# Designed miniproteins, single chains: the designs that were tried, part 58

Each design is a single chain, and the fold is of that chain. pLDDT is the mean over its residues in the fold that is shown.

## One batch from the design tools (miniprotein)

Design m2000
Fold by ESMFold2-Fast:
Structure m2000 (fold): chain A 80 residues (1-80)
Amino acid sequence: KDVLEQRLKELESRLEELQRRALSIPVSQETLDRLQLASSYLESAKYFLKRGDLKKAKEYLKKAEDLLDQVQRDLDALES
């Protein structure tokens, strides 16, 4: 639980950073959609952590991480 709570906090911070970057550069609609979906998955992970459903929390954290990794790559390519 503690490890998953720490991971959630890290991914929430990463989401905020990527959202801030996306405001400053011309991003695709796909990138914006991935940010919105990642935000939704993190809310789901937070919900399942509060309910003690650690398996679902892990699943949603992983889904959010994969989306944030994709967004990070998209933004890095645009800033190069």
Scores: mean pLDDT 85

Design m2001
Fold by ESMFold2-Fast:
Structure m2001 (fold): chain A 69 residues (1-69)
Amino acid sequence: MPSALEIAEELLKQGKSGKEVLEELLKLYREGRISREELGTTVEHLIQKGLLSGEDFAALVEEITKLEA
């Protein structure tokens, strides 16, 4: 199956914003299709590329914390 990074890159090529890519990755994580490590690494990559803000990252961390609690 494609990695979280490959899914993110594909969505970006389709014209999705970093925030829209983030929402799709969170959905895939909720469905068990990607690991927590893959999600985290891919989000860090998007932030380093300037495609996600620190606020978008903070919102993701809150949602993941709720899922892991």
Scores: mean pLDDT 76

Design m2002
Fold by ESMFold2-Fast:
Structure m2002 (fold): chain A 63 residues (1-63)
Amino acid sequence: GALPLELLEYLVEEVFEIYKVSEEVREKVLQAIREKKLEELEELLKKYVPEEVAELFVNALKA
Protein backbone atom coordinates (compact mmCIF):
# COMPACT_ATOMS: atom_id res chain seq x y z
CA GLY A 1 0.00 0.00 0.00
CA ALA A 2 0.95 3.68 -0.20
CA LEU A 3 3.00 5.25 2.61
CA PRO A 4 1.00 6.95 5.41
CA LEU A 5 0.63 10.68 4.71
CA GLU A 6 2.24 11.59 8.06
CA LEU A 7 5.35 9.49 7.29
CA LEU A 8 5.61 11.00 3.79
CA GLU A 9 5.42 14.54 5.27
CA TYR A 10 8.19 13.63 7.74
CA LEU A 11 10.45 12.26 4.99
CA VAL A 12 9.89 15.38 2.84
CA GLU A 13 10.92 17.62 5.77
CA GLU A 14 14.12 15.56 6.28
CA VAL A 15 14.98 15.75 2.56
CA PHE A 16 14.35 19.53 2.54
CA GLU A 17 16.77 19.90 5.46
CA ILE A 18 19.45 18.02 3.47
CA TYR A 19 18.94 20.18 0.32
CA LYS A 20 18.37 23.41 2.34
CA VAL A 21 14.96 24.11 0.83
CA SER A 22 13.18 27.26 2.10
CA GLU A 23 10.13 27.18 4.42
CA GLU A 24 7.89 28.76 1.73
CA VAL A 25 8.68 25.89 -0.67
CA ARG A 26 8.21 23.30 2.11
CA GLU A 27 4.69 24.63 2.80
CA LYS A 28 3.75 24.48 -0.90
CA VAL A 29 5.04 20.90 -1.22
CA LEU A 30 3.25 19.74 1.95
CA GLN A 31 0.00 21.30 0.66
CA ALA A 32 0.42 19.51 -2.70
CA ILE A 33 0.96 16.20 -0.83
CA ARG A 34 -2.16 16.71 1.32
CA GLU A 35 -4.27 17.65 -1.72
CA LYS A 36 -2.75 14.77 -3.78
CA LYS A 37 -1.79 17.15 -6.61
CA LEU A 38 0.84 14.81 -8.07
CA GLU A 39 1.73 16.98 -11.10
CA GLU A 40 2.25 20.14 -9.00
CA LEU A 41 4.20 18.13 -6.42
CA GLU A 42 6.53 16.65 -9.07
CA GLU A 43 7.20 20.05 -10.71
CA LEU A 44 7.90 21.73 -7.33
CA LEU A 45 10.22 18.95 -6.13
CA LYS A 46 12.21 18.80 -9.40
CA LYS A 47 13.14 22.48 -8.95
CA TYR A 48 14.74 21.90 -5.52
CA VAL A 49 15.79 18.21 -5.24
CA PRO A 50 17.21 15.64 -7.71
CA GLU A 51 14.63 14.21 -10.17
CA GLU A 52 15.10 10.67 -8.78
CA VAL A 53 14.12 11.90 -5.28
CA ALA A 54 11.10 13.81 -6.69
CA GLU A 55 9.87 10.69 -8.53
CA LEU A 56 10.23 8.61 -5.34
CA PHE A 57 7.87 10.93 -3.42
CA VAL A 58 5.37 11.14 -6.32
CA ASN A 59 5.31 7.33 -6.65
CA ALA A 60 4.71 7.00 -2.87
CA LEU A 61 1.40 8.90 -3.34
CA LYS A 62 0.17 6.82 -6.32
CA ALA A 63 -2.69 4.47 -5.44
Scores: mean pLDDT 76

Design m2003
Fold by ESMFold2-Fast:
Structure m2003 (fold): chain A 100 residues (1-100)
Amino acid sequence: EEEERLREEAIRLLLEAARLVVEAGLEDESIPVPRGVALALRIIGAAIDIELGAEPKVVVENLRAVLEEVEELARETGSEKLKEAARLVREALELVEKLL
């Protein structure tokens, strides 16, 4: 039950992060739409992996890569939505690490 709650919360955080990445890509002309969409799809992919019961170690490795990409794009653009998305991905990563 505790593990299920951690997974459900991580999924919610990742879906919110993906939403913010899509919105940033649509609102900020300095973010190429394909780049924003690709990043959001990677975040959604991590949420799907959690839902399907992928090994926590694999999810952690994927989330670390995604976090680096979100943080890089946030630095390049100064987007507050991307900074918030990075925070949410980091929180999801911390929850999944508790399953290790």
Scores: mean pLDDT 85

Design m2004
Fold by ESMFold2-Fast:
Structure m2004 (fold): chain A 79 residues (1-79)
Amino acid sequence: SEQEQLKAALEKKINELAKKAKEAVQKGDLKSMEKYLEEMEKLLKEGAAKLDPELFQALLGLALKKVKEITELKNKKLE
């Protein structure tokens, strides 16, 4: 469906942004990390507006998991 294609496209973009955010953390570039997190928030707002609630919940769950991974990585680097 068009909904499943949109969800897959948004998930791919979130995964790419999460990878870039983690790379930024490894380099100590917290400003770039924050920029990539802001871009992920924009993708979630797009998903909330365009996706069916069940598909949006799956997208939200993925994004929250990625944000947690980035935050844990950042905290470990700041020890």
Scores: mean pLDDT 88

Design m2005
Fold by ESMFold2-Fast:
Structure m2005 (fold): chain A 110 residues (1-110)
Amino acid sequence: SVVLSEKDKAILQQAIALLDALLAALQTASPAAAQAQIQAFIAQTQSLLSQIENPTLKSTFQSLIDQLQETLAQLATASPAEQARLRVLLEASLTLYRLHYLLLLKEAEK
């Protein structure tokens, strides 16, 4: 089981809230607005990552940032059909990270 400090638990709660906000924004955003929302989320997540104490949690946050940066690079050159595909894959990936963060919090409540 992962042992998280109270600080890391608070960061996870903030990360879940940011993921919820991003997922909601992606449902209605234009392609340009979606890219701006992803960029804002990366910046916010990088700020949280700098405060994380647990190395496994830090690695998980870095993995998400790396995937989002790759997705942004792909979106910049993508056709409209490929943008739609990338958006579906992004939403699925964000949902899986959200589930992982929730499971980490539940384990930390023991």
Scores: mean pLDDT 87

Design m2006
Fold by ESMFold2-Fast:
Structure m2006 (fold): chain A 109 residues (1-109)
Amino acid sequence: SAADAAFNAVVQAINDGIERVSEAMRNGASPEEIRRILRETNERVVALIEGSPELTVEQIQAARDLALTLLDSLAAEARREGKEEYAEIVEETKEELEAAFEAAIAKRE
């Protein structure tokens, strides 16, 4: 369905963004570069949701839960590696993305 295609696109954007930031962290990227990748990922995810009126509230909630879980895992991994600044950037991004998902859900209720 069109809704399932849109949902798959959102999930792909989340997974691609997490993979890119994880790789950048492994390569010792600057905090500025990590913040840039995460902001670009959030912008893409939000644009896909806003551009896809066919998405159900349940699908947006599922995408939110996936994104927040992956960001929590990424922050925890950064802390295990002694990269506190990376963890703080990921947590700031999580707060911004959570607010964006809540706004998208509210618009569809």
Scores: mean pLDDT 90

Design m2007
Fold by ESMFold2-Fast:
Structure m2007 (fold): chain A 78 residues (1-78)
Amino acid sequence: SEAVEAAKLAPTDPERAVERLAALLDDPDPAVRIEAAMYLALMASEGIRVAVEPLRRALDDPDPRVRTLAAAGLGNLG
């Protein structure tokens, strides 16, 4: 999974991990976008603030599962 490979970068390069996961939010496959949103939400809950902007974009995703994950990730910052 491209999302898993991107997420593996988070401990050493969180900005690059977020950049790659954010790109996967534009994937035509909702399963890929769900995985990307899940990892971005996890990173945001861990205090990785660069994940916030991609999660805000994911609130407009056509798949309700992606929107729910984005909302949960953003909620953990407030």
Scores: mean pLDDT 83

Design m2008
Fold by ESMFold2-Fast:
Structure m2008 (fold): chain A 68 residues (1-68)
Amino acid sequence: AEETIERSAEGAVRNGETKSLEEAREYILRNLYDESDPRGQINREIAEKLREIGDGVQRELETGEPLK
């Protein structure tokens, strides 16, 4: 799931649908919410993971240097 979400965010940026990974993350979070998942805890955990993944990828995009 995390890998898929990260890939989707990068894909959106690469396709030019969004100009930043932040916008891509918001779009993915909205899509998950649109699923009307009644498990708020699961959605919260996914949101937290997305935020962490997004931060790492954003850093890599900014510096071009991967995390150690």
Scores: mean pLDDT 57

Design m2009
Fold by ESMFold2-Fast:
Structure m2009 (fold): chain A 62 residues (1-62)
Amino acid sequence: ALSPAEQAIADAAVEELGMPREAAAAHARALLAQDAESQEKAIENLRKNGLERVADLLEKAR
């Protein structure tokens, strides 16, 4: 089962990117499994691409 943080990020990815639910869930898990440095770079890249909600939720979860 997804954690609350993984579920929130997956929901945001479905809304902002139009991702399929299965892909969004896998992506959320992968993002949260990264080390702190990789998560920081992922947040920066998401913000640069206008994916503010996914970026905010990832930042809140770390």
Scores: mean pLDDT 78

Design m2010
Fold by ESMFold2-Fast:
Formats: C-alpha cells, sequence, structure tokens
Structure m2010 (fold): chain A 70 residues (1-70)
C-alpha cells in the first residue's frame, strides 16, 4: 500500500516522544488520524523549527521527505 500523509503526523509524535513531550506526542498521533492530503501534512510541518525538521527527516519515508522542504 502507498504511504499515507498521516505518517508525517506519526513521525512528529515520535520526535516529541523522544524529546519527552508526551502531551504533544499524543496530540500529533490524533492529528495523524485526520490527515488525508499532502497539504494537511504540510500544515503540521509549518510550526516545526529547521532543527526539528532535520531530526524528523530520518524518521520519514524517503517519498515524504520532500514535504519538509516547504
Amino acid sequence: KPLSPGQVGLAIAVLYELQGDSEKAAEYRELAKTIKSQEEAKELLKPLSDAEKKQLRPLLAPELQPLLDF
């Protein structure tokens, strides 16, 4: 099956879990369930810093990594 844009929300949840922010991790897991398009995935990436995007890149499938460049 093709990878869904919702994987971006799950990857962000993992990133926040690694940072010890369990509340944000839970929030992004719920947001991941609502993501149905690349545009919605890009909205989740907008509040992330460049450093957080760099840490997120290896957690994303290669085909989703271009979303970090917007």
Scores: mean pLDDT 75

Design m2011
Fold by ESMFold2-Fast:
Structure m2011 (fold): chain A 94 residues (1-94)
Amino acid sequence: SEGEGLLRAVEGEKGAVQTLADLAKQHAKEGNIDGAKNQTDAAKERFKRAEELAARGIEIAKEDPELVERIKELLREAQKAYDEAEAALKSLQD
């Protein structure tokens, strides 16, 4: 279904955010501020794509509460990964 296709797309963007966030945190641990910033900025871009895809998926799947909740859960996981990367970057700039 189109809703399931969008769920898979959000899942893909979540995976990208998690990978980029992990790289950002690694650069932060190494004291590489530029590397941490670049990966955090990339994670932010992929997270924005996840939000846009999730909004479309929720609208299409509005009559399917289980699918809507699955999309929201993926978006929460992507947000958590991004927030952790941003926190790690901020700790280097303070």
Scores: mean pLDDT 89

Design m2012
Fold by ESMFold2-Fast:
Structure m2012 (fold): chain A 77 residues (1-77)
Amino acid sequence: SVEEKAKKMLELLIKAYEEAGFEIEVPSENHLVIRTVVDGREVFIETILEGNKIIIRVYDKEGRLLHEREIDLSSLA
């Protein structure tokens, strides 16, 4: 299914980011958080698989949302 393919893609992304030396938290199999530093400022890149969507959010340590994208996985099926 699309959901199963999306989970496998998240697993591959996790491995790719780990190999690239990013600091990664995996709160669940559907949730990935990458911590990095841009211009001396700590940012968090959150990727969530929710139904048929991948939600990507970029926010600072205070929880202020800097950027958001949603990708509809049904468009890839």
Scores: mean pLDDT 74

Design m2013
Fold by ESMFold2-Fast:
Structure m2013 (fold): chain A 93 residues (1-93)
Amino acid sequence: SQEELNKKILEELKEALKELEKAKTQEEAIEVVEKLMERLLEILESNPLMSPEAIEAFRESMKEALEIFKTLSLEEIKELIRLVVEQVEKQVA
């Protein structure tokens, strides 16, 4: 269900935020973001209702997002992920 998917995504985001809070450099923060993106992609690929075209579109969006994250400071990356977690939590109510 969409609710189960949203909860699984939220748990991955919360785990990534915990690791991100420990990051001391922008490079360490980017590694956390890359691992999060890989885990989110695995979740989508495991959904039998997800088309190959939708999965590829998600991959391309993640590549573009990652390039943007590489332009951000350590603190900006942490703030963005905190905001994403907060917004997703509001939707899982």
Scores: mean pLDDT 83

Design m2014
Fold by ESMFold2-Fast:
Structure m2014 (fold): chain A 56 residues (1-56)
Amino acid sequence: SLLSLAELAALPREQQAAALLRASPNLKVDRGTVSRILDANDWDLFAALLALGPYA
């Protein structure tokens, strides 16, 4: 499913990591890794997406 950044940002933090994985099925990482990357980037979705690029 295609989910916009605005829709992702509107979700609770617990759901943002899972939604990112659903929106990016080619990512070879688990939800815990996505949550750690989100935490490392202060839950800045754009910065987190850039950090997740190598895992795509």
Scores: mean pLDDT 72

Design m2015
Fold by ESMFold2-Fast:
Structure m2015 (fold): chain A 70 residues (1-70)
Amino acid sequence: VEEKLIEGFKEIEELSKNKAPSSVIFQRAKELIQWLKREDASESLLQKARDFVNELSRAISNNEVLELKL
């Protein structure tokens, strides 16, 4: 589960670096959280994913490139 979460984060970062539409990037992040919930991921992993989505939302609203501390 953790390995796939890391891969998911990397995919989202790659989409941001390749200048994919923000709607596509955000949709991928939502799918990742839904997947974690289905896999009964740990509370810490769910929190990490929520924090990532919050940072993603702020970057998008500020027209910033998603180059994060993750």
Scores: mean pLDDT 68

Design m2016
Fold by ESMFold2-Fast:
Structure m2016 (fold): chain A 63 residues (1-63)
Amino acid sequence: MEAAEMAESKGLLALAQRVRETVEVLKKKIEDAEKAGNEMEKISYEDELRIEERLFTEMIESL
């Protein structure tokens, strides 16, 4: 289950929206880096996305 879906299931609508916005911004940065041919920047943003999703999941699970 995605972190945003988990937040929604707990009634944390504002948090769910924040998670979606964060994920969307990072996915856009990954896309832009890929289009630019910047492999290092792409990998960096993919790692940031993975870390952010993990942190959001841990935070939501603790609630």
Scores: mean pLDDT 81

Design m2017
Fold by ESMFold2-Fast:
Parts: structure tokens; C-alpha cells; sequence
Structure m2017 (fold): chain A 80 residues (1-80)
């Protein structure tokens, strides 16, 4: 599961880097739903969900750099 979530977040980060913000937003939203549904560790779930909500906000604001930072933080949190 974690590897699948990390792969999804790497793809979302790539979409942000390519300027495909609407697709990136949809990807992050789907990953957040997967985290809420399938991550059983409540502390990990909460931390990752908060980071993905911040990434979604940054994408909506058109702030690609900030979106990438939050996506990278979410990836690191899942790797641990």
C-alpha cells in the first residue's frame, strides 16, 4: 500500500512540474481518499492527510513550488 501511495504522489508531483494542475489536483484528491480509507495507522493517516490538503490548496492557488514541497513531505512521511 505505502509503495502504491508513494508512486501515486510521485506521479502527482510530475503533473505539477509539467503544469498539469487540474490533473495533479484530481490525483492528489484520489490519493488522499486512499490514505483515509486504507492507512490503518491513525497518526500516519492524519499527518499525510494534512500534507495532502496543503498540497491541494497550493495547486488551487497555482503555487507549483509549494505544492511540490508538500507532496515531497507526504512521500517522506510514507517512506518512514
Amino acid sequence: LREKLIKGLEEAKKLVEEGRLELARIAVQMIRQDVERHVKDEELKKKVTELLEEAERAIEEGNAERAIEYLEKAIKTLEE
Scores: mean pLDDT 83

Design m2018
Fold by ESMFold2-Fast:
Structure m2018 (fold): chain A 90 residues (1-90)
Amino acid sequence: PNAITRAIAREMAKAAAAGDLQRALKLSRELVETSESGQDAYTAMMRARLEAGTLAQSLDAVQKAKALRVSEEAEKEIMRLIDEREKRQA
């Protein structure tokens, strides 16, 4: 992934750690839009997962559960948008 998609992935991980679902969803859409392909978007999503895991180490149990739910919703949105993009390009 390029520098822009890496930056978006990092911000998405931070939004998840903060429990900010709306920001995480907005960033998930921007990540897919700035990605050159579905594969690039998927790779950036995996990087966001790693960053979120690192940030979660400093959270309490309640914050970790909330962050996990936000990350799961953001990943679902990314996968949905990748599927839609592939169907539009077919």
Scores: mean pLDDT 82

Design m2019
Fold by ESMFold2-Fast:
Structure m2019 (fold): chain A 72 residues (1-72)
Amino acid sequence: GPMSAEEAREAARRAGASGGGGAYTAVSMIGKDTGDPEVTAAAREGAVEGAREAGDESAVRQALKAGDIYGG
């Protein structure tokens, strides 16, 4: 079945916390694969949460940018 918003948030949170462009990549892939703005918004929020927990301001900015591009 399609990815849920909860699954997207958690996957993107882990990616955001990992560094290395993971925040942008997770939000972009989820947005592109699902085409669902609600799921993409959840991925953006998760990636921002993970990046903030890691203290990675660059990753926060990348998550927000990916969310804007892919409709969340």
Scores: mean pLDDT 81

Design m2020
Fold by ESMFold2-Fast:
Structure m2020 (fold): chain A 80 residues (1-80)
Amino acid sequence: MAEEEIEKVVELLREMVELLRNKEATEEKLEQLAREAEEHLRKYIRELIEKEGWSREEAAQRFFDATEEELREIIALLKE
């Protein structure tokens, strides 16, 4: 369950990367994808804490480890 939520976040972040690389990104589309990613992220963190007994720090680290490549690419593209 939690794994499905994080996979969805990664998928949405990759979609944002693709739109930015192709210069097809609109503010509206990026905002939509960001909102969807935030919803899945909230579910992911909640499941890790409530069902798996993870601390907030452990949940945050797991999220960062799973998304670091996509986040680095987004940041790099936004700086251009």
Scores: mean pLDDT 77

Design m2021
Fold by ESMFold2-Fast:
Structure m2021 (fold): chain A 84 residues (1-84)
Amino acid sequence: SMAAAQAAAQALAAALAARTEELRRWFDGHSPELSATAGAYVAGAEELAALAAQAARDGDLPTTQRLADQAVSYGERARAEAAA
């Protein structure tokens, strides 16, 4: 049902928002030591998380899932950049 898809999308978007906020706090805590590339991935993850939240409000679960997967990938790339 549309209601079930919207609920699932909202739960996914909320979890993504929390994860992305943690990623931002991590980056800001270490920013003098991190590359501009890591910063770009964090900013990209935040933008994708915002788009996922909008898709979730619209009840678009497939779009929310795709954007969430991309945002998670960006966060992982930011952390990998810091580890290099």
Scores: mean pLDDT 87

Design m2022
Fold by ESMFold2-Fast:
Structure m2022 (fold): chain A 64 residues (1-64)
Amino acid sequence: SDEEEAMLEEMKKRILELRQQGASDEEIAEAMFEAGTEMLLRSKDPNHRKVGEILRKQLEEARK
């Protein structure tokens, strides 16, 4: 879908910017996980949004 393609392009741009800034593979993997979580939260499917909320909370706890 157009929405999925737009999100994929946004993710590619973020990854490219991180690589240009000298980000490690670990940092890029974290950014991809964050981008995937944001995509789920922006989904029109309420089940996808619920999964996104769970992943966001888990990511926040892991950073403590």
Scores: mean pLDDT 77

Design m2023
Fold by ESMFold2-Fast:
Structure m2023 (fold): chain A 71 residues (1-71)
Amino acid sequence: MISDEIAKTLGVSKEDVEEILKLIEENPDGIRLSDLASRSKKDYSTVKKIVEALEKEGLVERDEDGRIRLK
């Protein structure tokens, strides 16, 4: 699964990746990295790496305000 591949590549748990994806899905108008970190209770740098990996896979995108949403 894509979450398993990203988790293995970044050295995070599959559950961490799935939690970030769920938060993005729950905010269809877009969510910022700082809000993702706060709501997931994860370090900002960890959330940023997960989001960057999701962007490379074509699963999420960022708008001009830096808000992240499902593609």
Scores: mean pLDDT 81

Design m2024
Fold by ESMFold2-Fast:
Structure m2024 (fold): chain A 86 residues (1-86)
Amino acid sequence: LYRPNPLLRELLRSTGETKETYSLDEIYQSVLDYAEKQGLIEKGENAGIVDASDSLLGKLLGVDKFNTVDFEGIEEAILKHSTPAP
């Protein structure tokens, strides 16, 4: 299980998440749900998050302008913004 840092926690709260710890898959799915609700996911051959200029997602990914981040990059960002918890 992983404990989100304050930045990731704020993003998770926007999707209705209220727990203190999550599995990696739960955090990953919540980040994708956030991105889909904001219209940030590109479908097809360039699948990933298209617009990382959103303030919460941009801070999570370490960018402040339009960029495409693949699913592997999203997982790396989640691990950077969470800590393993018992």
Scores: mean pLDDT 67

Design m2025
Fold by ESMFold2-Fast:
Structure m2025 (fold): chain A 65 residues (1-65)
Amino acid sequence: MEEGEKLGEEMAKEGKELIEKGVSPEKANEELAKKFGPKMQAAKLSGEEADIASAKAAEAMNEAY
C-alpha cells in the first residue's frame, strides 16, 4: 500500500472522529493539516499523492457529517 494511501486513510479516520465530536469542518481541516502536513513532507509525497490523501479525508468527513 502506498504511503499516500495510508496517510489518506489516517486523515479520513481523524477527520471523521473530529466531525463526530462536534468539531467544525474548518477547525477539523486545520487540525488535520497540522498533524499530517509534517507526515506528508517526511514521506516525500508528490503533489498528486498529497491531493489524493486530502480528497479521501474530505470525502470521509462529508460522509460523517
Scores: mean pLDDT 74

Design m2026
Fold by ESMFold2-Fast:
Structure m2026 (fold): chain A 78 residues (1-78)
Amino acid sequence: SMSRKEQAQYVLDVIEKNYSSADPALLLTMEVSKEIAKYIISNPNASDEELLKVALDTLLKKGDFDTYKKLLESLAAL
């Protein structure tokens, strides 16, 4: 079975190789996922709180209000 670090590396590799989107909300989601995966590779024992901080920091730096709103609306529809 793969370690947490190996699973994160696999996710990062998949995103980097297959990443293609015209949707700003999907692009933002992929950027957040990449940063979380990179953090886990460097910190395999990272807590959920640390991962949430990485996600929020990435959203603040990469997203805008309209993109955040669209992402939240998409998640609320689940």
Scores: mean pLDDT 77

Design m2027
Fold by ESMFold2-Fast:
Parts: structure tokens; sequence; C-alpha cells
Structure m2027 (fold): chain A 61 residues (1-61)
């Protein structure tokens, strides 16, 4: 499947937009880099899973 990579830079809106784009493009995987918190990462993974997208997250340092 297609993989979409998004640099989030701590912005939850950018993460949400990246997931929406992954759904629209029929991607099966989203790699989100620089997510602000573990709570935001868990929410993004859960939302991705609901849309059939495997979400890999790295936290902002």
Amino acid sequence: GKTLVVDVNGDPQTAGDGLARAVAEGATRLVARGVLSEADAAQLRGLGAAHGIETEVTLED
C-alpha cells in the first residue's frame, strides 16, 4: 500500500490534515514525525486505525 510521510512539528492540525490526506489518497500507512505528546500520538493512531491506516509516530524532541 501507499505510505504518506508528514512532518507535524508539534502542530495537531498538521497531523489531522496528514491523516485526512492519507485517507483521500488511499494510503495504508501514515508516518507522522514530531507529534507533540504521547496522548496526541495515541489519538492519531486510533483515528488512523478507524480508517484502516497503520500510523507510525515519532514524538517532537
Scores: mean pLDDT 83

Design m2028
Fold by ESMFold2-Fast:
Structure m2028 (fold): chain A 65 residues (1-65)
Amino acid sequence: MEVEELRKRAESARTNAQGLEAVGERFAALGDENSAKTAREQADMERASAREYEEQARRLEEELE
């Protein structure tokens, strides 16, 4: 249950990162460099969260082995 929840949170964070990356690309295309940068930074934070959740899930799963 906990491992599944952590993996679900990681997937959600990756989806959020993809959305933020798309928003950043749109702002960059419009010449809004400042908004593009902010969106990309938020996407990077979401990717970092996804990696953390995935690592926690892996460690917990190995502990159960």
Scores: mean pLDDT 83

Design m2029
Fold by ESMFold2-Fast:
Structure m2029 (fold): chain A 101 residues (1-101)
Amino acid sequence: MELKTASVGLVGEVTPEKAREAREYALKLADIPGLDKIIIDLSHATRLTPEALRVIAETIEELAKKGIDVEIRGLTPEQAAALRALLSDEALAKTTIHLRP
């Protein structure tokens, strides 16, 4: 089946402020009728603060509540473990994590 997908990219140093701006954008994308999936792309992020990761987790929780699948790209193994610890089982079931090489 063809998934209706949108993407949000975060580049450079990802501060809590930048993560909140991305959250607002992702939530606007979630209002697109029939949207199945949002990709959060951190492949070009040079740094991710713990506070920014928390904002990303909160974004994923809200998207999961709206029935939207989330794919997150470009996390380190340590960041992925921290994100999984912040997410509910419901949000984890709707989240796909692709690690940075």
Scores: mean pLDDT 84

Design m2030
Fold by ESMFold2-Fast:
Structure m2030 (fold): chain A 81 residues (1-81)
Amino acid sequence: SDAEEKKKLAQKAVELAKEAIERGDLDSATLYALTALHLDPANQEAIEIMEKVAEKYEEKGDTLLAKGLRQHVARIKAANA
């Protein structure tokens, strides 16, 4: 079904995001995680990836990007509580 195909694509995006994190490509990791959430809203792995990316941005001194990602994650969690 269309829903099953979207979930498969979301899982592929999650895998690509994890690979991007391993390479230190936080920008690509963010885009892949957002793509996964667009295809499969409230995808828990994508949410966890965004939290990890925010932590890594903060470690690099990108506090504004880290804050923005944490706020976005908080909104997603609130919408799905």
Scores: mean pLDDT 86

Design m2031
Fold by ESMFold2-Fast:
Structure m2031 (fold): chain A 73 residues (1-73)
Amino acid sequence: MEAARRAEEERRAAEEGRAKGRALGAALAANRDDGAASRALAQEGLAWMATASPAARAAFTEELARAQDAIAA
């Protein structure tokens, strides 16, 4: 019972992390030529990660990296 509950919570945390990473990635792409805006967005992302669960942080970092790779490619 505990394992199923933990898996569901981790899945929801990962979904939230992915949504946050996707939103930040899109905002960074829109502001790529504005260094001040990009720094402010990055700082907000770091602040959110400080309060997020490990599963949410992992999903957030992976989604943000994917968004940055798409811009760099």
Scores: mean pLDDT 77

Design m2032
Fold by ESMFold2-Fast:
Structure m2032 (fold): chain A 62 residues (1-62)
Amino acid sequence: DEAAIEAGREAVEKFAEELSKKYPEAEVTVEIEDGTKATITVKYKGKVYELTVDLLELGKLL
């Protein structure tokens, strides 16, 4: 449902914002694919961390 997807998107954006505040030297990027999947990429101290979440499933948990 679109409401759950939107809740998931807001949660992902808030998480990325908090990460950027806590680790200002980290490069945090959020990409949304097909409107339903979000990939968070964090570049920190020469390493790349990637987390992919399903926005609908995440939104259902909120």
Scores: mean pLDDT 79

Design m2033
Fold by ESMFold2-Fast:
Structure m2033 (fold): chain A 95 residues (1-95)
Amino acid sequence: MEITDEEIAEALTLIAIAMGGSDVVKRLIERLAETDPELAARVLEVASTSPNKDVKLAAIRAAVESGHPLLLETARRAVEKETDPELRAEMERIL
């Protein structure tokens, strides 16, 4: 099967979480935003589904710090999908 952008984003996100947690995820999204904002947005989408709240918050912070319109839109959608009201409120505060 052809490797999709979604599969690449999932692999990169999982490796980043395993190697350094939230800090590495944030840095990965920020670096990808400079060269491949579409892939950065995919990584943010995957990170937003993490069971780790610090990873989710790091992804939203990375979108804001990048300032890229696609990442900000992706971050807003991630916040809308968040079912934890306390975590969602913290994400909204970052945006």
Scores: mean pLDDT 81

Design m2034
Fold by ESMFold2-Fast:
Structure m2034 (fold): chain A 100 residues (1-100)
Amino acid sequence: SSEELKEFLEKVIKLYEEAIKKLKEGKPLEEVFKELSKKFMEIVNSLPKNLSEELKKILEKINEKLGEVVDLAQETGDAEKVIEKLEEIIKELKKKIEEI
């Protein structure tokens, strides 16, 4: 449903904003991503068993984009580049919420 999709996107945005905050506070990339992955899995596990096709597709896209961020962190070790990529993803997710 549109409400379930919106709630899911809002939870993901909040999680990414918290990750950015921790990176800006100087927390190590490895520590931040370990916590991010754990909390993201908790969000996914809280979803209804019968996901809408739209929610499934969005979850797949979010997983792909998160993978790109992890790869960027591993390749560069550059927290500023990781923050910029996370901020870009947040903007895209906020735009998706406005379309719901």
Scores: mean pLDDT 84

Design m2035
Fold by ESMFold2-Fast:
Structure m2035 (fold): chain A 112 residues (1-112)
Amino acid sequence: LPPEPTLEELKKAVIELAEQVLRFARLHGNDELARKAEELRKQIENATSFDELKEKAIEVLQVAIEGARTVDPQKAAELERLLKRLKESKTRREFYNALVEAGIVLNQLLAE
């Protein structure tokens, strides 16, 4: 089992996810998704609890799925499975693992 992540480590991971979604939206000229990602990033910076971070991470991943559906339907399906895992996560470890895997999928989308 990987070590239990701190709240600071989780917050950093969710911010990085929002930044990846912002880069993806900008790469594809989707100004509306870019705006949503920027608004979520600001909300994440102000988050002070695990529950708030989880809610914001869910919203970030939903924005990512919306953008990915028209570019790569297979990767959008992978993100939808990760969204389910994120929603069902009961521990910080489970939550962190889902965030890391979502980041990998988003990096693959950014690599083109």
Scores: mean pLDDT 86

